# Designed miniproteins, single chains, continued (5): the designs that were tried, part 2

Each design is a single chain, and the fold is of that chain. pLDDT is the mean over its residues in the fold that is shown.

## One batch from the design tools (miniprotein)

Design m16037
Fold by ESMFold2-Fast:
Structure m16037 (fold): chain A 74 residues (1-74)
Amino acid sequence: KLLEVVEKRIKELAEEAETEHDKEKLLELAEEGGLLELLKYALENGIDIDELLKKSNPELQKKLKEVLEELKKA
C-alpha cells in the first residue's frame, strides 16, 4: 500500500515539473522527488523504513518523517 502511494506521488511531481517554470518551485519538487525515490528504493528492496530513518542524518530523518506523515493524510 505505501509503495503504491509513493509511486503515485512521484508521478504527480513529475507531471507538475513538466509544466513548472518557477526555479524555486522546481527545486522544491526536486527535493520532494528525491525523498520519495529514496522511500521507493527502500520499500522495493525490503528495507525497513525505521532502519532507513535510524541510518539517516537528522535533517534527512525530519524530511522523511514529514513526507511519510503527508502520505498518510493522502
Scores: mean pLDDT 78

Design m16038
Fold by ESMFold2-Fast:
Structure m16038 (fold): chain A 90 residues (1-90)
Amino acid sequence: SEEQEKLKKSIDLLIESARRAVREGNPEGAVESAREALKLLKKADLPNDEKIKYLKEIREVLKGVLELDPSNEKAKELLKEVEEEIKKLE
C-alpha cells in the first residue's frame, strides 16, 4: 500500500539519519533516530526477511554508537531489544 511505502521510506531516512549522526560523533542523535526507526518497523506490515534486514542495519548503527560511547545505557538497551526482535523472526 501507499501507506506501507511511506513507512519504508521513513524507516530508510531514519536509519540514514542515525548513520550520519554516528559519523558526526553524535551518539544521542543516533540513538534517537534508531529508536524511532525500530518503533516504525514494529508497526510496519513487512515480510520477515525485510524486517530482519532493517533490524540488522539498526544493530550496526547501535554498535557504532557504542564504539563512540561504550557506556551509553540507552544504546545498550535498544541493542538488546533489536537482538530480541531478530531472534523472534529467525
Scores: mean pLDDT 88

Design m16039
Fold by ESMFold2-Fast:
Structure m16039 (fold): chain A 59 residues (1-59)
Amino acid sequence: SMEKEIEELKERIIKTARAGADHRGTEQGVSPERQQALIDAAEKQAEAQARETLEIQKR
């Protein structure tokens, strides 16, 4: 179903954003606390974007 495809896309977006933030933090040599904050921020942003996409597709 379309809803299942959107949920799979949401998971993919969040996973990619989390991995990207983790990589950037490691590359920049930031503290573990700062790296976790970057990961959390990226996940929150990706989740909001995916949720918006899901809402649009339901209409």
Scores: mean pLDDT 73

Design m16040
Fold by ESMFold2-Fast:
Structure m16040 (fold): chain A 90 residues (1-90)
Amino acid sequence: NRQQAMQLFFTGGRYFMDGNYDQSITYYQQAISIDPNSSSTSTSYIMIGNSYFQQGRYDDSIYYYQRSIDINPGSTVARQNLQISQQRRS
């Protein structure tokens, strides 16, 4: 259901803005599970990657940025964030 996925997506964003990265990840993962083929799924992977990055979990952030790129190879944001995470991991 696209409406449910959209509500979970926005809730994930609110948790991210509040600095609650674990809850943000959970809600974005739920949004992906309901509608894995939506145009917002690439963005959901970026937001999960951003949450792991904020937690210093760079290997996890790299994984999710790569998932976003696999869906949307033209994503400049995902590619830039992937490169930054790789530099921070080193």
Scores: mean pLDDT 87

Design m16041
Fold by ESMFold2-Fast:
Structure m16041 (fold): chain A 80 residues (1-80)
Amino acid sequence: MLSPREEAILLSVLAIELAGLQFSLENPNVSVEELREEIERLEELIKEAKEKIDDPESLKLLEKIEEEVKRARKEVEERE
């Protein structure tokens, strides 16, 4: 469905968004509400990426990103 370049761009965007979320998790000035919104946006992007990405190696990278987002979600729930 996506070209290889479009898949690479999508995965890069997801990786950058994940890095931003991880930075926000370590920042005491970021609210739990803001963290939840970041997680929800990233979860939606991951869901869309799963429907569009067919390459097995890209799917493995996507699974790693998804697991990191799941870890972040657990950390946020522990703060509430």
Scores: mean pLDDT 81

Design m16042
Fold by ESMFold2-Fast:
Formats: structure tokens, C-alpha cells, sequence
Structure m16042 (fold): chain A 98 residues (1-98)
């Protein structure tokens, strides 16, 4: 589990780098892999963050429906992590895109 969390963080950081460069498609793939690894490691907060950043990348790309879905996934994982306020914010972002 520790190794999966470590790899999740590596993939998350790569996603952030590609996001900052405007390579949104590559960023989304890294955030997807990061979320999967964090979920497998039981790091629900990490999974929530990865889905939130995926939502941001999808929003910047103009894929509003997929962005809303990603924000809802973020909200679900933030709830699992006990981060109720962050979950509420992510759910609000999803609702604003529908």
C-alpha cells in the first residue's frame, strides 16, 4: 500500500506539471492513474484531489459533462476521507457545470 501511495503521488505531480504546460490530455491521464493508485492505497483524500484536478483539466478543455463527473468523484472521495467541506465544494462545482 505504501508503494502505491508513493506512485500515486508521483503520477499526481506529473499531472500537475502537464496541466501547467497546457497539455490537458496528458494531465488527465496522469490524474486518472494517480486516483486509481491512491484509491488502491486507501488514500481517499489523495484520490479526491486527483479527481478534482482531473475535473479542472476537463473544464479547461471545455468538456463540461466529464468535468462535472470528475468533480462528483472528487466529492465522493472527500466524503470517504472525512473532508465534508471539500466534498460540498466539489459537488457545487459539478452542479454549476450541469
Amino acid sequence: MEEKRRRGLEYFRKGVVYYSRGDLETAIRYFDEAARLFEEAGDYFGAGLAYEWKGDALYERGDLKKAAEAYRQAAEYFKKAGREKQAEIAEQWAQELE
Scores: mean pLDDT 89

Design m16043
Fold by ESMFold2-Fast:
Structure m16043 (fold): chain A 61 residues (1-61)
Amino acid sequence: SIADVVRQVGLTLIRRGYSAAEIRKYLTTVLNSHAATLSPEELAAVQAEIDAVLAEAERAE
């Protein structure tokens, strides 16, 4: 799913040393690119994965 892709990409960016702000910008761009094709339920799942990745990135800082 797109939510699984977001999680995998986000965790990869954390491992590569990107800041939470850079990760947020990238993942928000990905979400906006797909927002029109996602159901409200899928959109909520992607938003939850972005929030989880950003919380993890902030803990790494």
Scores: mean pLDDT 81

Design m16044
Fold by ESMFold2-Fast:
Structure m16044 (fold): chain A 67 residues (1-67)
Amino acid sequence: SEMDVLLAIARRELEEALREAESMSPEELQKLIDHLERAAARLREQGLPEVAELVEETIRRLKELLE
């Protein structure tokens, strides 16, 4: 389905962003987390909860990098 393709693309892009995040400073990581949290909220408001959930999963993984 169209949604399955969109989710596959989003997952790939988010995995790439997560790899790049491994070299970020704690300050840069926090700014990225803040940006993604706002993006996830907007996606839910727009009726795209599946995409928002994928972003939220990425946020959880980014928070693990902050320890």
Scores: mean pLDDT 83

Design m16045
Fold by ESMFold2-Fast:
Structure m16045 (fold): chain A 86 residues (1-86)
Amino acid sequence: DVSDEQLQADLERMKQALGLSDKSLEEALEAVEASDVPNKDHALLMLKYALGKISEEEVQKALLQTYFGLSDEQIQKALERRRERS
């Protein structure tokens, strides 16, 4: 689970890596959407989560779909298992 503090630290690090340290989250989202940066999908996902456009569960689901090619049913089972172990 990503804590709010960890998410904020990860977002600041990501903004620095993309040269967007002086930008708001909304400006960073627009800049990443318009760019062709490495890990664009990951950056968009984190920025949308920080802006409250997607839930933590949607972030986890999207990461599992993107990196592991999991079905919706497999993702749901994985999320349930993580909740039980958290």
Scores: mean pLDDT 67

Design m16046
Fold by ESMFold2-Fast:
Structure m16046 (fold): chain A 61 residues (1-61)
Amino acid sequence: GKLVAVVGAPTEELAEELGEGALKQGADEVVKVLGTDVAAARALAEELRKKGYQVGLTGVG
């Protein structure tokens, strides 16, 4: 399946930086989750895994 990187970050700038790193490491797609709580990014990662995607989670929160 597709490798999706879910990026949790408190700012758009940090989310973009982490997303670029994930793409360079072989992710096919990046999904940004803005906020100070990594739980939202973690919940989205789990939902995508249930749909058959391979998901990497990275973030600061």
Scores: mean pLDDT 78

Design m16047
Fold by ESMFold2-Fast:
Structure m16047 (fold): chain A 81 residues (1-81)
Amino acid sequence: SLEELIKKLEEFIKKVNDLRSKIAQEYETEVKARRAELTAQGEAEGLSPEDLAQRIHDEERKIALEYEKKFYEEVRKLLSE
């Protein structure tokens, strides 16, 4: 029925919002850790501030894409329930 579909949609939206919050927190934690690691490594290697900033930007972009993929994969799993 339409009412059953609406309930399922509302439950799905709640699960997606919870998942988004969880993934956002995991993303922020990983980005902070990776930024600290890359900064320490770059300083030890004698990288210029410009090269270090570029390395950090590239890794942040890579992490963002990985978390975006994880989010969509988890959303697809929720849809199959």
Scores: mean pLDDT 87

Design m16048
Fold by ESMFold2-Fast:
Structure m16048 (fold): chain A 89 residues (1-89)
Amino acid sequence: MEALQAEAEALLPPLLELLEKELSPEDQKKILDLLEKGMKALGEGDLKSAEEYFQAAIDLAKEAGASPETVELLTRLSTLLLELGKLQR
């Protein structure tokens, strides 16, 4: 469990840097807001809402023209966070 948390934390800074370089400030804010809502839902044990928020963030990044690398990192982070949420139960 500690390893998955460390991996998720390690992916967040490079993802934020890519979002800042590739997307408008408005799209960055929307994606970060969705990720924050997803993480809050995970903290509350609501995996379904967390999955929906993370998927919305991925979809928005794709529509905003994020690179395949950015979309892949966002998908990996979302998957690790969801797995971490499941393992804490």
Scores: mean pLDDT 80

Design m16049
Fold by ESMFold2-Fast:
Structure m16049 (fold): chain A 83 residues (1-83)
Amino acid sequence: SEEEKLLKIYEKIADVVEELVRKHQASPEVREAVEKFRELIKNKAPISEIRKTMAELFRLLEETQPELFEEVAKKIDEIVKES
């Protein structure tokens, strides 16, 4: 289904974000936002809620860690193009 396809894309995005957040030793606030994003995906929350939480996470990354945000954005573009 389209919903299952989107959930798989979000799972891949969460995997990439978690890896890069650990690699860059991101702040506790960023790590908490990533955990919230992962939890919604794991619990198969509505796509609208996952999307909203992802947007909030990306806004936080862009504002507090712009270099990390750029690396995340690049990796997500690769995932979306392959999906």
Scores: mean pLDDT 84

Design m16050
Fold by ESMFold2-Fast:
Structure m16050 (fold): chain A 76 residues (1-76)
Amino acid sequence: MKKVEVYVHTKGDITVEVTVETEGDELVVTQKVYKNGELLFTITATYKKVDGKWVLTSLSYSVSQEELNEKIRELQ
C-alpha cells in the first residue's frame, strides 16, 4: 500500500511543499521551494529501508531557468 503525505510551509514570500511517498521499503521525499509563487528549485531524495533504517540511495535536484540565468550573469 502506497502512503502519500503532503506538508506545506509558508513564511513571508517563501513556500515549501514537501511530499513524502512511502511504499514498502521505499521512501521518496520531494521538496519544492517557491518564492512569490515561482518555483525556484526541486529536490528529490530516495531512501530504502535496510535493517529498519532509512538509507539515502539517490539525490537529485533541479533549479528554475530564472535562477540559472541569474547565476550565469553573476559569473561574467
Scores: mean pLDDT 76

Design m16051
Fold by ESMFold2-Fast:
Structure m16051 (fold): chain A 67 residues (1-67)
Amino acid sequence: SPAIEEVKELAEKMVEAAEKGDDKEVLDYANKMFEVFSQAEPKDRPEIKQIILEAIKKVKEIKKKLE
């Protein structure tokens, strides 16, 4: 699915932005992932949701280490 592949790429970029401490870039990528989720076919949404939730979890862990 193109939507699933796009969300995977956006999730990776969001995690990279978090590691750099770029909060604006993190928010921009998060917003793009939610847009892809809302426009995705219903069958792809559960997998996209799991990718987004996992990426958010990783970002939270990175932010705790960076303070």
Scores: mean pLDDT 85

Design m16052
Fold by ESMFold2-Fast:
Structure m16052 (fold): chain A 78 residues (1-78)
Amino acid sequence: MEKAKEALKKALESLGITLSDEDIQRIVEAVKPYLEKGDFKKAREALKKELESLGITLSDEQILDIVSAIAPYIRIES
């Protein structure tokens, strides 16, 4: 979880977006079940929905980049 949260935080900061550790954790927890199952389409949809609930709208390309950055860390969960 910690590495996945760091990867998400860094990816968002590269886009000029800073979120609280609490919001980062909620987003990771929302996408985690889909990434563990290899369902990248649902993972992208969950990420987009969580960010939109915080007033943040990103392009499909930006959403894909973020999911790709965090996916390796969720699959090696400890």
Scores: mean pLDDT 81

Design m16053
Fold by ESMFold2-Fast:
Structure m16053 (fold): chain A 90 residues (1-90)
Amino acid sequence: KEEILKVLDELYKRIEQLMPEVAPEVRALIDKYRPEIEKASDEEALKLTVKLLRDISNIVLKKDPNNTEALKAVREALGRIIKIIEERKK
């Protein structure tokens, strides 16, 4: 779980650099999901994280749909989290 939360914190810092105007909304959203992800099974943590990243992506798209760097950061975070969950199934 700690690795997933670290990826989310790294994503937040990247969004803060690229789109500081949406950073407070993204932080609030991550903070809302954080306790649920910490308590969830690996399968539920993945589902919650996918929902969270979708919601973050929607915030980015509404503010600046042409910010490909921010959207790439969200996609990279999802890929990293999927790999973390898959490694834990071993």
Scores: mean pLDDT 80

Design m16054
Fold by ESMFold2-Fast:
Structure m16054 (fold): chain A 81 residues (1-81)
Amino acid sequence: MVVSEKPLENARLRVTAENDVEKDTVVQLLKSRGYEATVLDESKGELVAEMKNVERSTAEEIAAMLGQASRSVELEFSKQE
């Protein structure tokens, strides 16, 4: 039955950590979900994580968790074909 299919999307999470404790928490949460965080700017606490072929609901759940552990989180989507 195909009625409940959701489109898979590529998602990018941009996270700003206020301090090293928040940065470590963000990295740990992403790793626990199978994703890798890349430090974009160490001096500003900026991290980025790429999620490929992910359901929107899964990406939104991860973003919500990161938002509780960090200063800010931005979630961007690009659709798969």
Scores: mean pLDDT 75

Design m16055
Fold by ESMFold2-Fast:
Structure m16055 (fold): chain A 90 residues (1-90)
Amino acid sequence: SMADASIAAVKEVEEKARLAYEYIKQKKYQEAIKVAQEALDRIDAIEAQIAALLKQSGSPFIRTAPVEALERARKEAEEALEKAKAALEA
């Protein structure tokens, strides 16, 4: 279902953000950059889908729950990307 797909997509980007930090700990900075960027690209796609759904239905569940999780995942992915890039250039 659409709800199940949304939950799965949010979990996927959360896992990618965590994986990026794991790669940083392993000093695999290129892999960390790739995974963090993939997370950010996927978050942008999910946010676009949520915006489209809000125009049609205005569901409170879709509006609140995944938005907060996506904001956290975005911050984690952005921080991982910055840290990995800085480490790679050092």
Scores: mean pLDDT 78

Design m16056
Fold by ESMFold2-Fast:
Structure m16056 (fold): chain A 63 residues (1-63)
Amino acid sequence: METLIRVLAHELGLSLEEARELVEFAKTASDEELREKARELSKRTGMPEERIYGALKAAQKEV
């Protein structure tokens, strides 16, 4: 979990606290919710939506 949080923070340019919140969100989120969050973060960070979605989906599977 800590490694995943650190990777997400670095990848998305977020704080460790924000990345931790995203991991917790991803655990309970539906695929539709993950897609919407990826779109939001894509606009905020300039990163491709697909890349962010993949990262959130990985966080969801990590338990």
Scores: mean pLDDT 76

Design m16057
Fold by ESMFold2-Fast:
Structure m16057 (fold): chain A 85 residues (1-85)
Amino acid sequence: KKYAEEAEKLVRENPSPELLKKVAQMAGKAGEINASFLALVGAVEADMGNTEQAAESVRGAVETLIEAGKKDAAEEIVKFLKDSI
């Protein structure tokens, strides 16, 4: 919950398609294809200028990782997003 809210906020502050593609790769490497797909949707939405939809999609990706028991991957993604600014 806390990681998903933080990721959503960070994406709203920096809706970078390139950054969200990296988030998708990180989720995929953690073995969560649904989380990876949501992050890719977020990247497309960010590229189209749909900042809120991009943030919501990345929130969904992080929530999916947490539900799958991959809290370490969710934490790493939030840290990566923070370090991007």
Scores: mean pLDDT 85

Design m16058
Fold by ESMFold2-Fast:
Structure m16058 (fold): chain A 89 residues (1-89)
Amino acid sequence: MEEERVEKELEKAREWIEKQDLSERTKRLLLELVEAHAEELLRQLKLHKEKKEPSEEEQKKLELLREALEAFANEEPLSKIEEILEKLK
């Protein structure tokens, strides 16, 4: 269940961000960024509901989005998360 997995990882990312000793502004920006990425991923998953393989560009983007969400959820350093997001642009 792709949608539930993305939502679960988004929840973990929110919890991780909340635990950080960051300014409220930084936390807010990170939450908005993660939520925007999760929504885009969910939209793309809905479009490919029939398990139709996406293009190479779409696959790479989805992989990076998921990797970023997993990094947030796993409490990886912000520098690592920023590096992944930079690849997404």
Scores: mean pLDDT 68

Design m16059
Fold by ESMFold2-Fast:
Structure m16059 (fold): chain A 61 residues (1-61)
Amino acid sequence: SLMDALKKIKEKYGLTKEQIQEIAKRMGVSPATVLSEIQNYLEGKEISEVGKKIVEEIKKY
């Protein structure tokens, strides 16, 4: 679920729900898209071009 993805992202990167919403706003996508792209990256799945930019943003935290 998206809530389970959010929990894993908080544990690994220390990202808050508010920070995920700000990333979504800057990237012009939904928060659900940000969570999905990060979850796919963590699971070793293929990510979109926007997903690659999202991953670069989260690595700064």
Scores: mean pLDDT 77

Design m16060
Fold by ESMFold2-Fast:
Structure m16060 (fold): chain A 64 residues (1-64)
Amino acid sequence: STPVEVTAKHTFVAQAEDGKLVSLPKGTVLKGELLSEDDVTLTLQLPDGKKYLIPKSQVEVTEV
């Protein structure tokens, strides 16, 4: 996995691994491990161990 910062370009809704939906305001920065990605979504694991499915179109990803 790759350590990354994920920055919200727009306010969007991310889905947690357990199916819960979380609203993330524009400019939110999430730091974590990039576990996987496809053409539409990426899976990010936060330091607390929670995994989120994030739409790639809504975020900017930067390696740290």
Scores: mean pLDDT 82

Design m16061
Fold by ESMFold2-Fast:
Structure m16061 (fold): chain A 99 residues (1-99)
Amino acid sequence: MPLPVIPSDAKVLDVKLELDEEKNVIRVTITVSINGEEKVFVIDIPSSLSEREKGGIMFGAVLLALGIPEEVVEATLRELMRDWPEEVRERIIRLLREL
């Protein structure tokens, strides 16, 4: 699958991480600018996941926030994680689908 084409006027402005100890999640707040409009996306990632798994989910979430279709994001992650254990890769894709 080809890498996703990011719209020329889409830009990531900020990515903020906050640990919510009561819920055992890391709250990721992604602020993007698309066609001059600021949009904010909030995603909760289980804090118990490995750093690699959290990184994969955050990367996928940023691509989704930029308006890239889910199918293209999944294909991109499968290509980037092709050398990762299959169980870890499929877990990341599954968690991303539930966002």
Scores: mean pLDDT 75

Design m16062
Fold by ESMFold2-Fast:
Structure m16062 (fold): chain A 78 residues (1-78)
Amino acid sequence: MTISDMLRQQGFFDDANQISTLSTQMQNDPNNISILQQSLDFYNSLSRQYSTQYPDISQMSRRSARGIQARIRDIQRQ
């Protein structure tokens, strides 16, 4: 189950749509640091927002943020 699936099941359609938009942008331009940074900031925001009521969404958001941060570091080292 993806974070966007979990958000949609809970009725958080705006957050789910933003993930879909950012995911599409990253897919179209996978080395764009600006898009990756926006995605990192958004997932960190979701992790904080949902930490109390939806810890599963919070945990998945943290995992996504870590993956994006690692990708940014990899690109910057090339």
Scores: mean pLDDT 85

Design m16063
Fold by ESMFold2-Fast:
Structure m16063 (fold): chain A 97 residues (1-97)
Amino acid sequence: DSNGDGTIDREEYDALFEHYDKDGDGKIDRAELLEFVRDITGDKVSDKVLEIVVDRILANADENGDGYIDKEEWDKLFEKLDTNGDGTINVVDLLGA
């Protein structure tokens, strides 16, 4: 959330994929997704809660069950979370996915 209001627009969301895809393979693995969730929540939640959030995101985004989120699955996750179609998602909705 680069604008500080607890919302992520589409351009920020796309930039997050590029930032957390550290090996440049076009996929986010569990470890990269855990870093993403930790960066969003800070030190305010336990590692167990971070793992639960990551598992929930993977369950909703990882349609093929391979343990990775590719760019297509990442895009679909945004569409699932953007329930009102305004082109933004709330950080709380992302963490609750």
Scores: mean pLDDT 72

Design m16064
Fold by ESMFold2-Fast:
Structure m16064 (fold): chain A 67 residues (1-67)
Amino acid sequence: MKLSEEELKKAVEGGKEAIKRGDSAAAGMAAKELREAGAPDEAIQELVEYAKSLGDEEAAARIERYL
């Protein structure tokens, strides 16, 4: 699936909202969907850094599996 820059930003924001609400499963799914859509490693890394900044080690670990 072709992902535009706007769609990429929205997908990353969705992942960040999942992390913010403590939904590590949804955060991992957001990373998987980004990977399947051909998103750059930087987008997935941004989610990892965000999860770590909030102390969500489980979300960070789940997201890192898709790097």
Scores: mean pLDDT 81

Design m16065
Fold by ESMFold2-Fast:
Structure m16065 (fold): chain A 67 residues (1-67)
Amino acid sequence: MEAARAAARAAMEALLAGDSDAAREALAPLLEGLPEEQAAAAVGAIWEGVNNGDVEAGVAAAAEALS
């Protein structure tokens, strides 16, 4: 989903800039209504991407979990 990729990318960019509040705001609408496991998978994918320095892999994995 294009919207999921866009929001995951915005959250990744915010985290890389050191703005965790903006990252949480970008993710909040996407996590609304998702099962707990799916929401945790999406958040985990974003943090893994940031920690590994692979933004594109993090965005792709998060978007897949959000679908």
Scores: mean pLDDT 76

Design m16066
Fold by ESMFold2-Fast:
Structure m16066 (fold): chain A 68 residues (1-68)
Amino acid sequence: SALEEEARALIAELEALRAQITDPELAKRLDTTIASLRRLLAERDEVRLRVGIHEGRELAAEAKAYLA
């Protein structure tokens, strides 16, 4: 589904960002969010997955700003 494709694309983006993040607190937040999104995908919980995608996109923007 489009939602599952969005979640997978976001997970890949967050994993790529995580590889570049040296800040321990931001790294932990990325690790937790990646694990959460993977779990929600496995559980097929579309409602929680939509919220997780929104929060993950905001975290991706924060990580990109940290790297700039």
Scores: mean pLDDT 90

Design m16067
Fold by ESMFold2-Fast:
Structure m16067 (fold): chain A 64 residues (1-64)
Amino acid sequence: SLDELIAKLKKQLEELEAALEEAKRNGGFALVPGFTKPLPASTIEMLIDYLKEELERAEKRKQA
């Protein structure tokens, strides 16, 4: 359902934002759930931007 998708996207976004703060404190890299190696802060920022756009699209579909 859209509600389950929105909840999942919000949870993934929280995890990525936490990982980004970790990367900023710890030399620019952090381990993200679902990845086997630490990701650079720039990659984490790109993933956050992508998920924010996906969340916005999902919320707009729910309102339509």
Scores: mean pLDDT 83

Design m16068
Fold by ESMFold2-Fast:
Structure m16068 (fold): chain A 112 residues (1-112)
Amino acid sequence: SQVERLAEALGISLPEARKILEVVGPLSEEEIEKIRERVEKLKDEHDLVKRIEIIANDESLSDKVKAALILSLVYNSVDKKVLEKAKEAIESLKDEELRERSLAFLRETHGL
């Protein structure tokens, strides 16, 4: 299933992947591959603020891929600086509907 593939690509639980997929909508196989590639490339970057900045500034990534990566990074985060950077990055997305859904997710999950 797409939920299982996304959970594996992001390195998160099935319930977390399902919630992210509900926010970002259906992903193509190419988008899931891009997610997997970025997780692998960024695995050694322990500064989540820097990871979010790299993702947000990568013009080769679709808004859905950016949102899926950013939301997965902050799903269990309690760091205010990380959450503020994630909100800023999501607010920079070009897809208005996806931006609104992603901000709603951050409000529900973190009270942002």
Scores: mean pLDDT 87

Design m16069
Fold by ESMFold2-Fast:
Structure m16069 (fold): chain A 94 residues (1-94)
Amino acid sequence: MSNYEKLEELHEELEEIAEELKPFLSEQQRATVERLLEEVRRAIEEKDVEKLDEYLTRLGMMLGVQALRHQRHDLLERLSELGRKAREVIEELK
């Protein structure tokens, strides 16, 4: 599997986590998450590693804060695992 295929799988998992957290998000937070997910997808398509790193970090922090606040330790663990995998793939692409 290519590094970009791995990033596409990570993006899909982030979309699933975002959907699980949607009921806890404000309208503005939901719009920001949706925009960041689209920016991540675009950065993957454009192979822009620096933008990808930035948007994944911002998205992960936003989702992680909400998972912590609402005691979704299962989602926090999944986000931690995804963050580790994303970091490994991004470092390979740099």
Scores: mean pLDDT 83

Design m16070
Fold by ESMFold2-Fast:
Order: C-alpha cells, then structure tokens, then sequence
Structure m16070 (fold): chain A 71 residues (1-71)
C-alpha cells in the first residue's frame, strides 16, 4: 500500500467534495444535461466545496450549497 500523508481535515473535505460532486452529477443528468457538461459542473462544484472547507469559508460553502439547490 502507498499511504498518502493526508490530515483528517483534508480527508473530511475530500469526502464532502466527492459527495457534493455526485449530487450535482445526478441532478444535472436528471435535468437533461449532456454527460460532458454534467461531469464539468460536478468537478467545479467538488473543487469549490473542497476549497471552501479547507479555507473554513462558511459563506462560500453556503453559496455552493445554494448553487446545488438551484440546479
């Protein structure tokens, strides 16, 4: 095994970002987005979620959640 040096904080942020990306992927596909556009949107939301969590930016987290809800 090749363990990566990752903090509990980074791992939590990563898992939450993956969860947000998956939710966006499913919602975008349900709304008839092309697969490529759904993937791009999910990747963007995942990245924004990870960055907001790592920066402890609660306001940015709420903005990202609102984007997902408004999808």
Amino acid sequence: SLPLPITPEQEKARLEAIRAANEVMEKAKEKGYPDDEAVDLAAEIGRETYQALMNKDEKKLEEVKKKIEEL
Scores: mean pLDDT 83

Design m16071
Fold by ESMFold2-Fast:
Structure m16071 (fold): chain A 80 residues (1-80)
Amino acid sequence: MLTEEEKQFIEDVKKLIEAYEKGSLTKEELEEALRYAIRKLIELFGEKAAEALVEANKDSPVYPLMKEILEEEKKEAAEE
């Protein structure tokens, strides 16, 4: 089950997506904010938490972008 902190990350990302859709954020600002959130989730709670964040936004027009960022950050987090 998702923790309260993980649920808060999901809600924060949803607000970022809504701000982008309303024109309050540029695509570049959204990409940077999403990358930061996904990276932090992997660092603090592991890859499954980051996957849960992405899946919570599966109906969003930015879902393909979120999946791409998730795969990139997973590769960067992979050690020897």
Scores: mean pLDDT 76

Design m16072
Fold by ESMFold2-Fast:
Structure m16072 (fold): chain A 55 residues (1-55)
Amino acid sequence: SKEEEIAEVEKWYEEQLERFRAWAEKNGLPDEQIARMEEALRREKEGLIADIKAK
């Protein structure tokens, strides 16, 4: 179902965000760069959900 597909995208997003934050902390990324990369990931999530809803 669309609801199950959206739930999978939300789970993927949370796992990607957790891994990215851990990697960013380990590598000492600037806050501005972290914010931009997190925004890109959020937009990717929104796009995937929009595509599912359009089916």
Scores: mean pLDDT 86

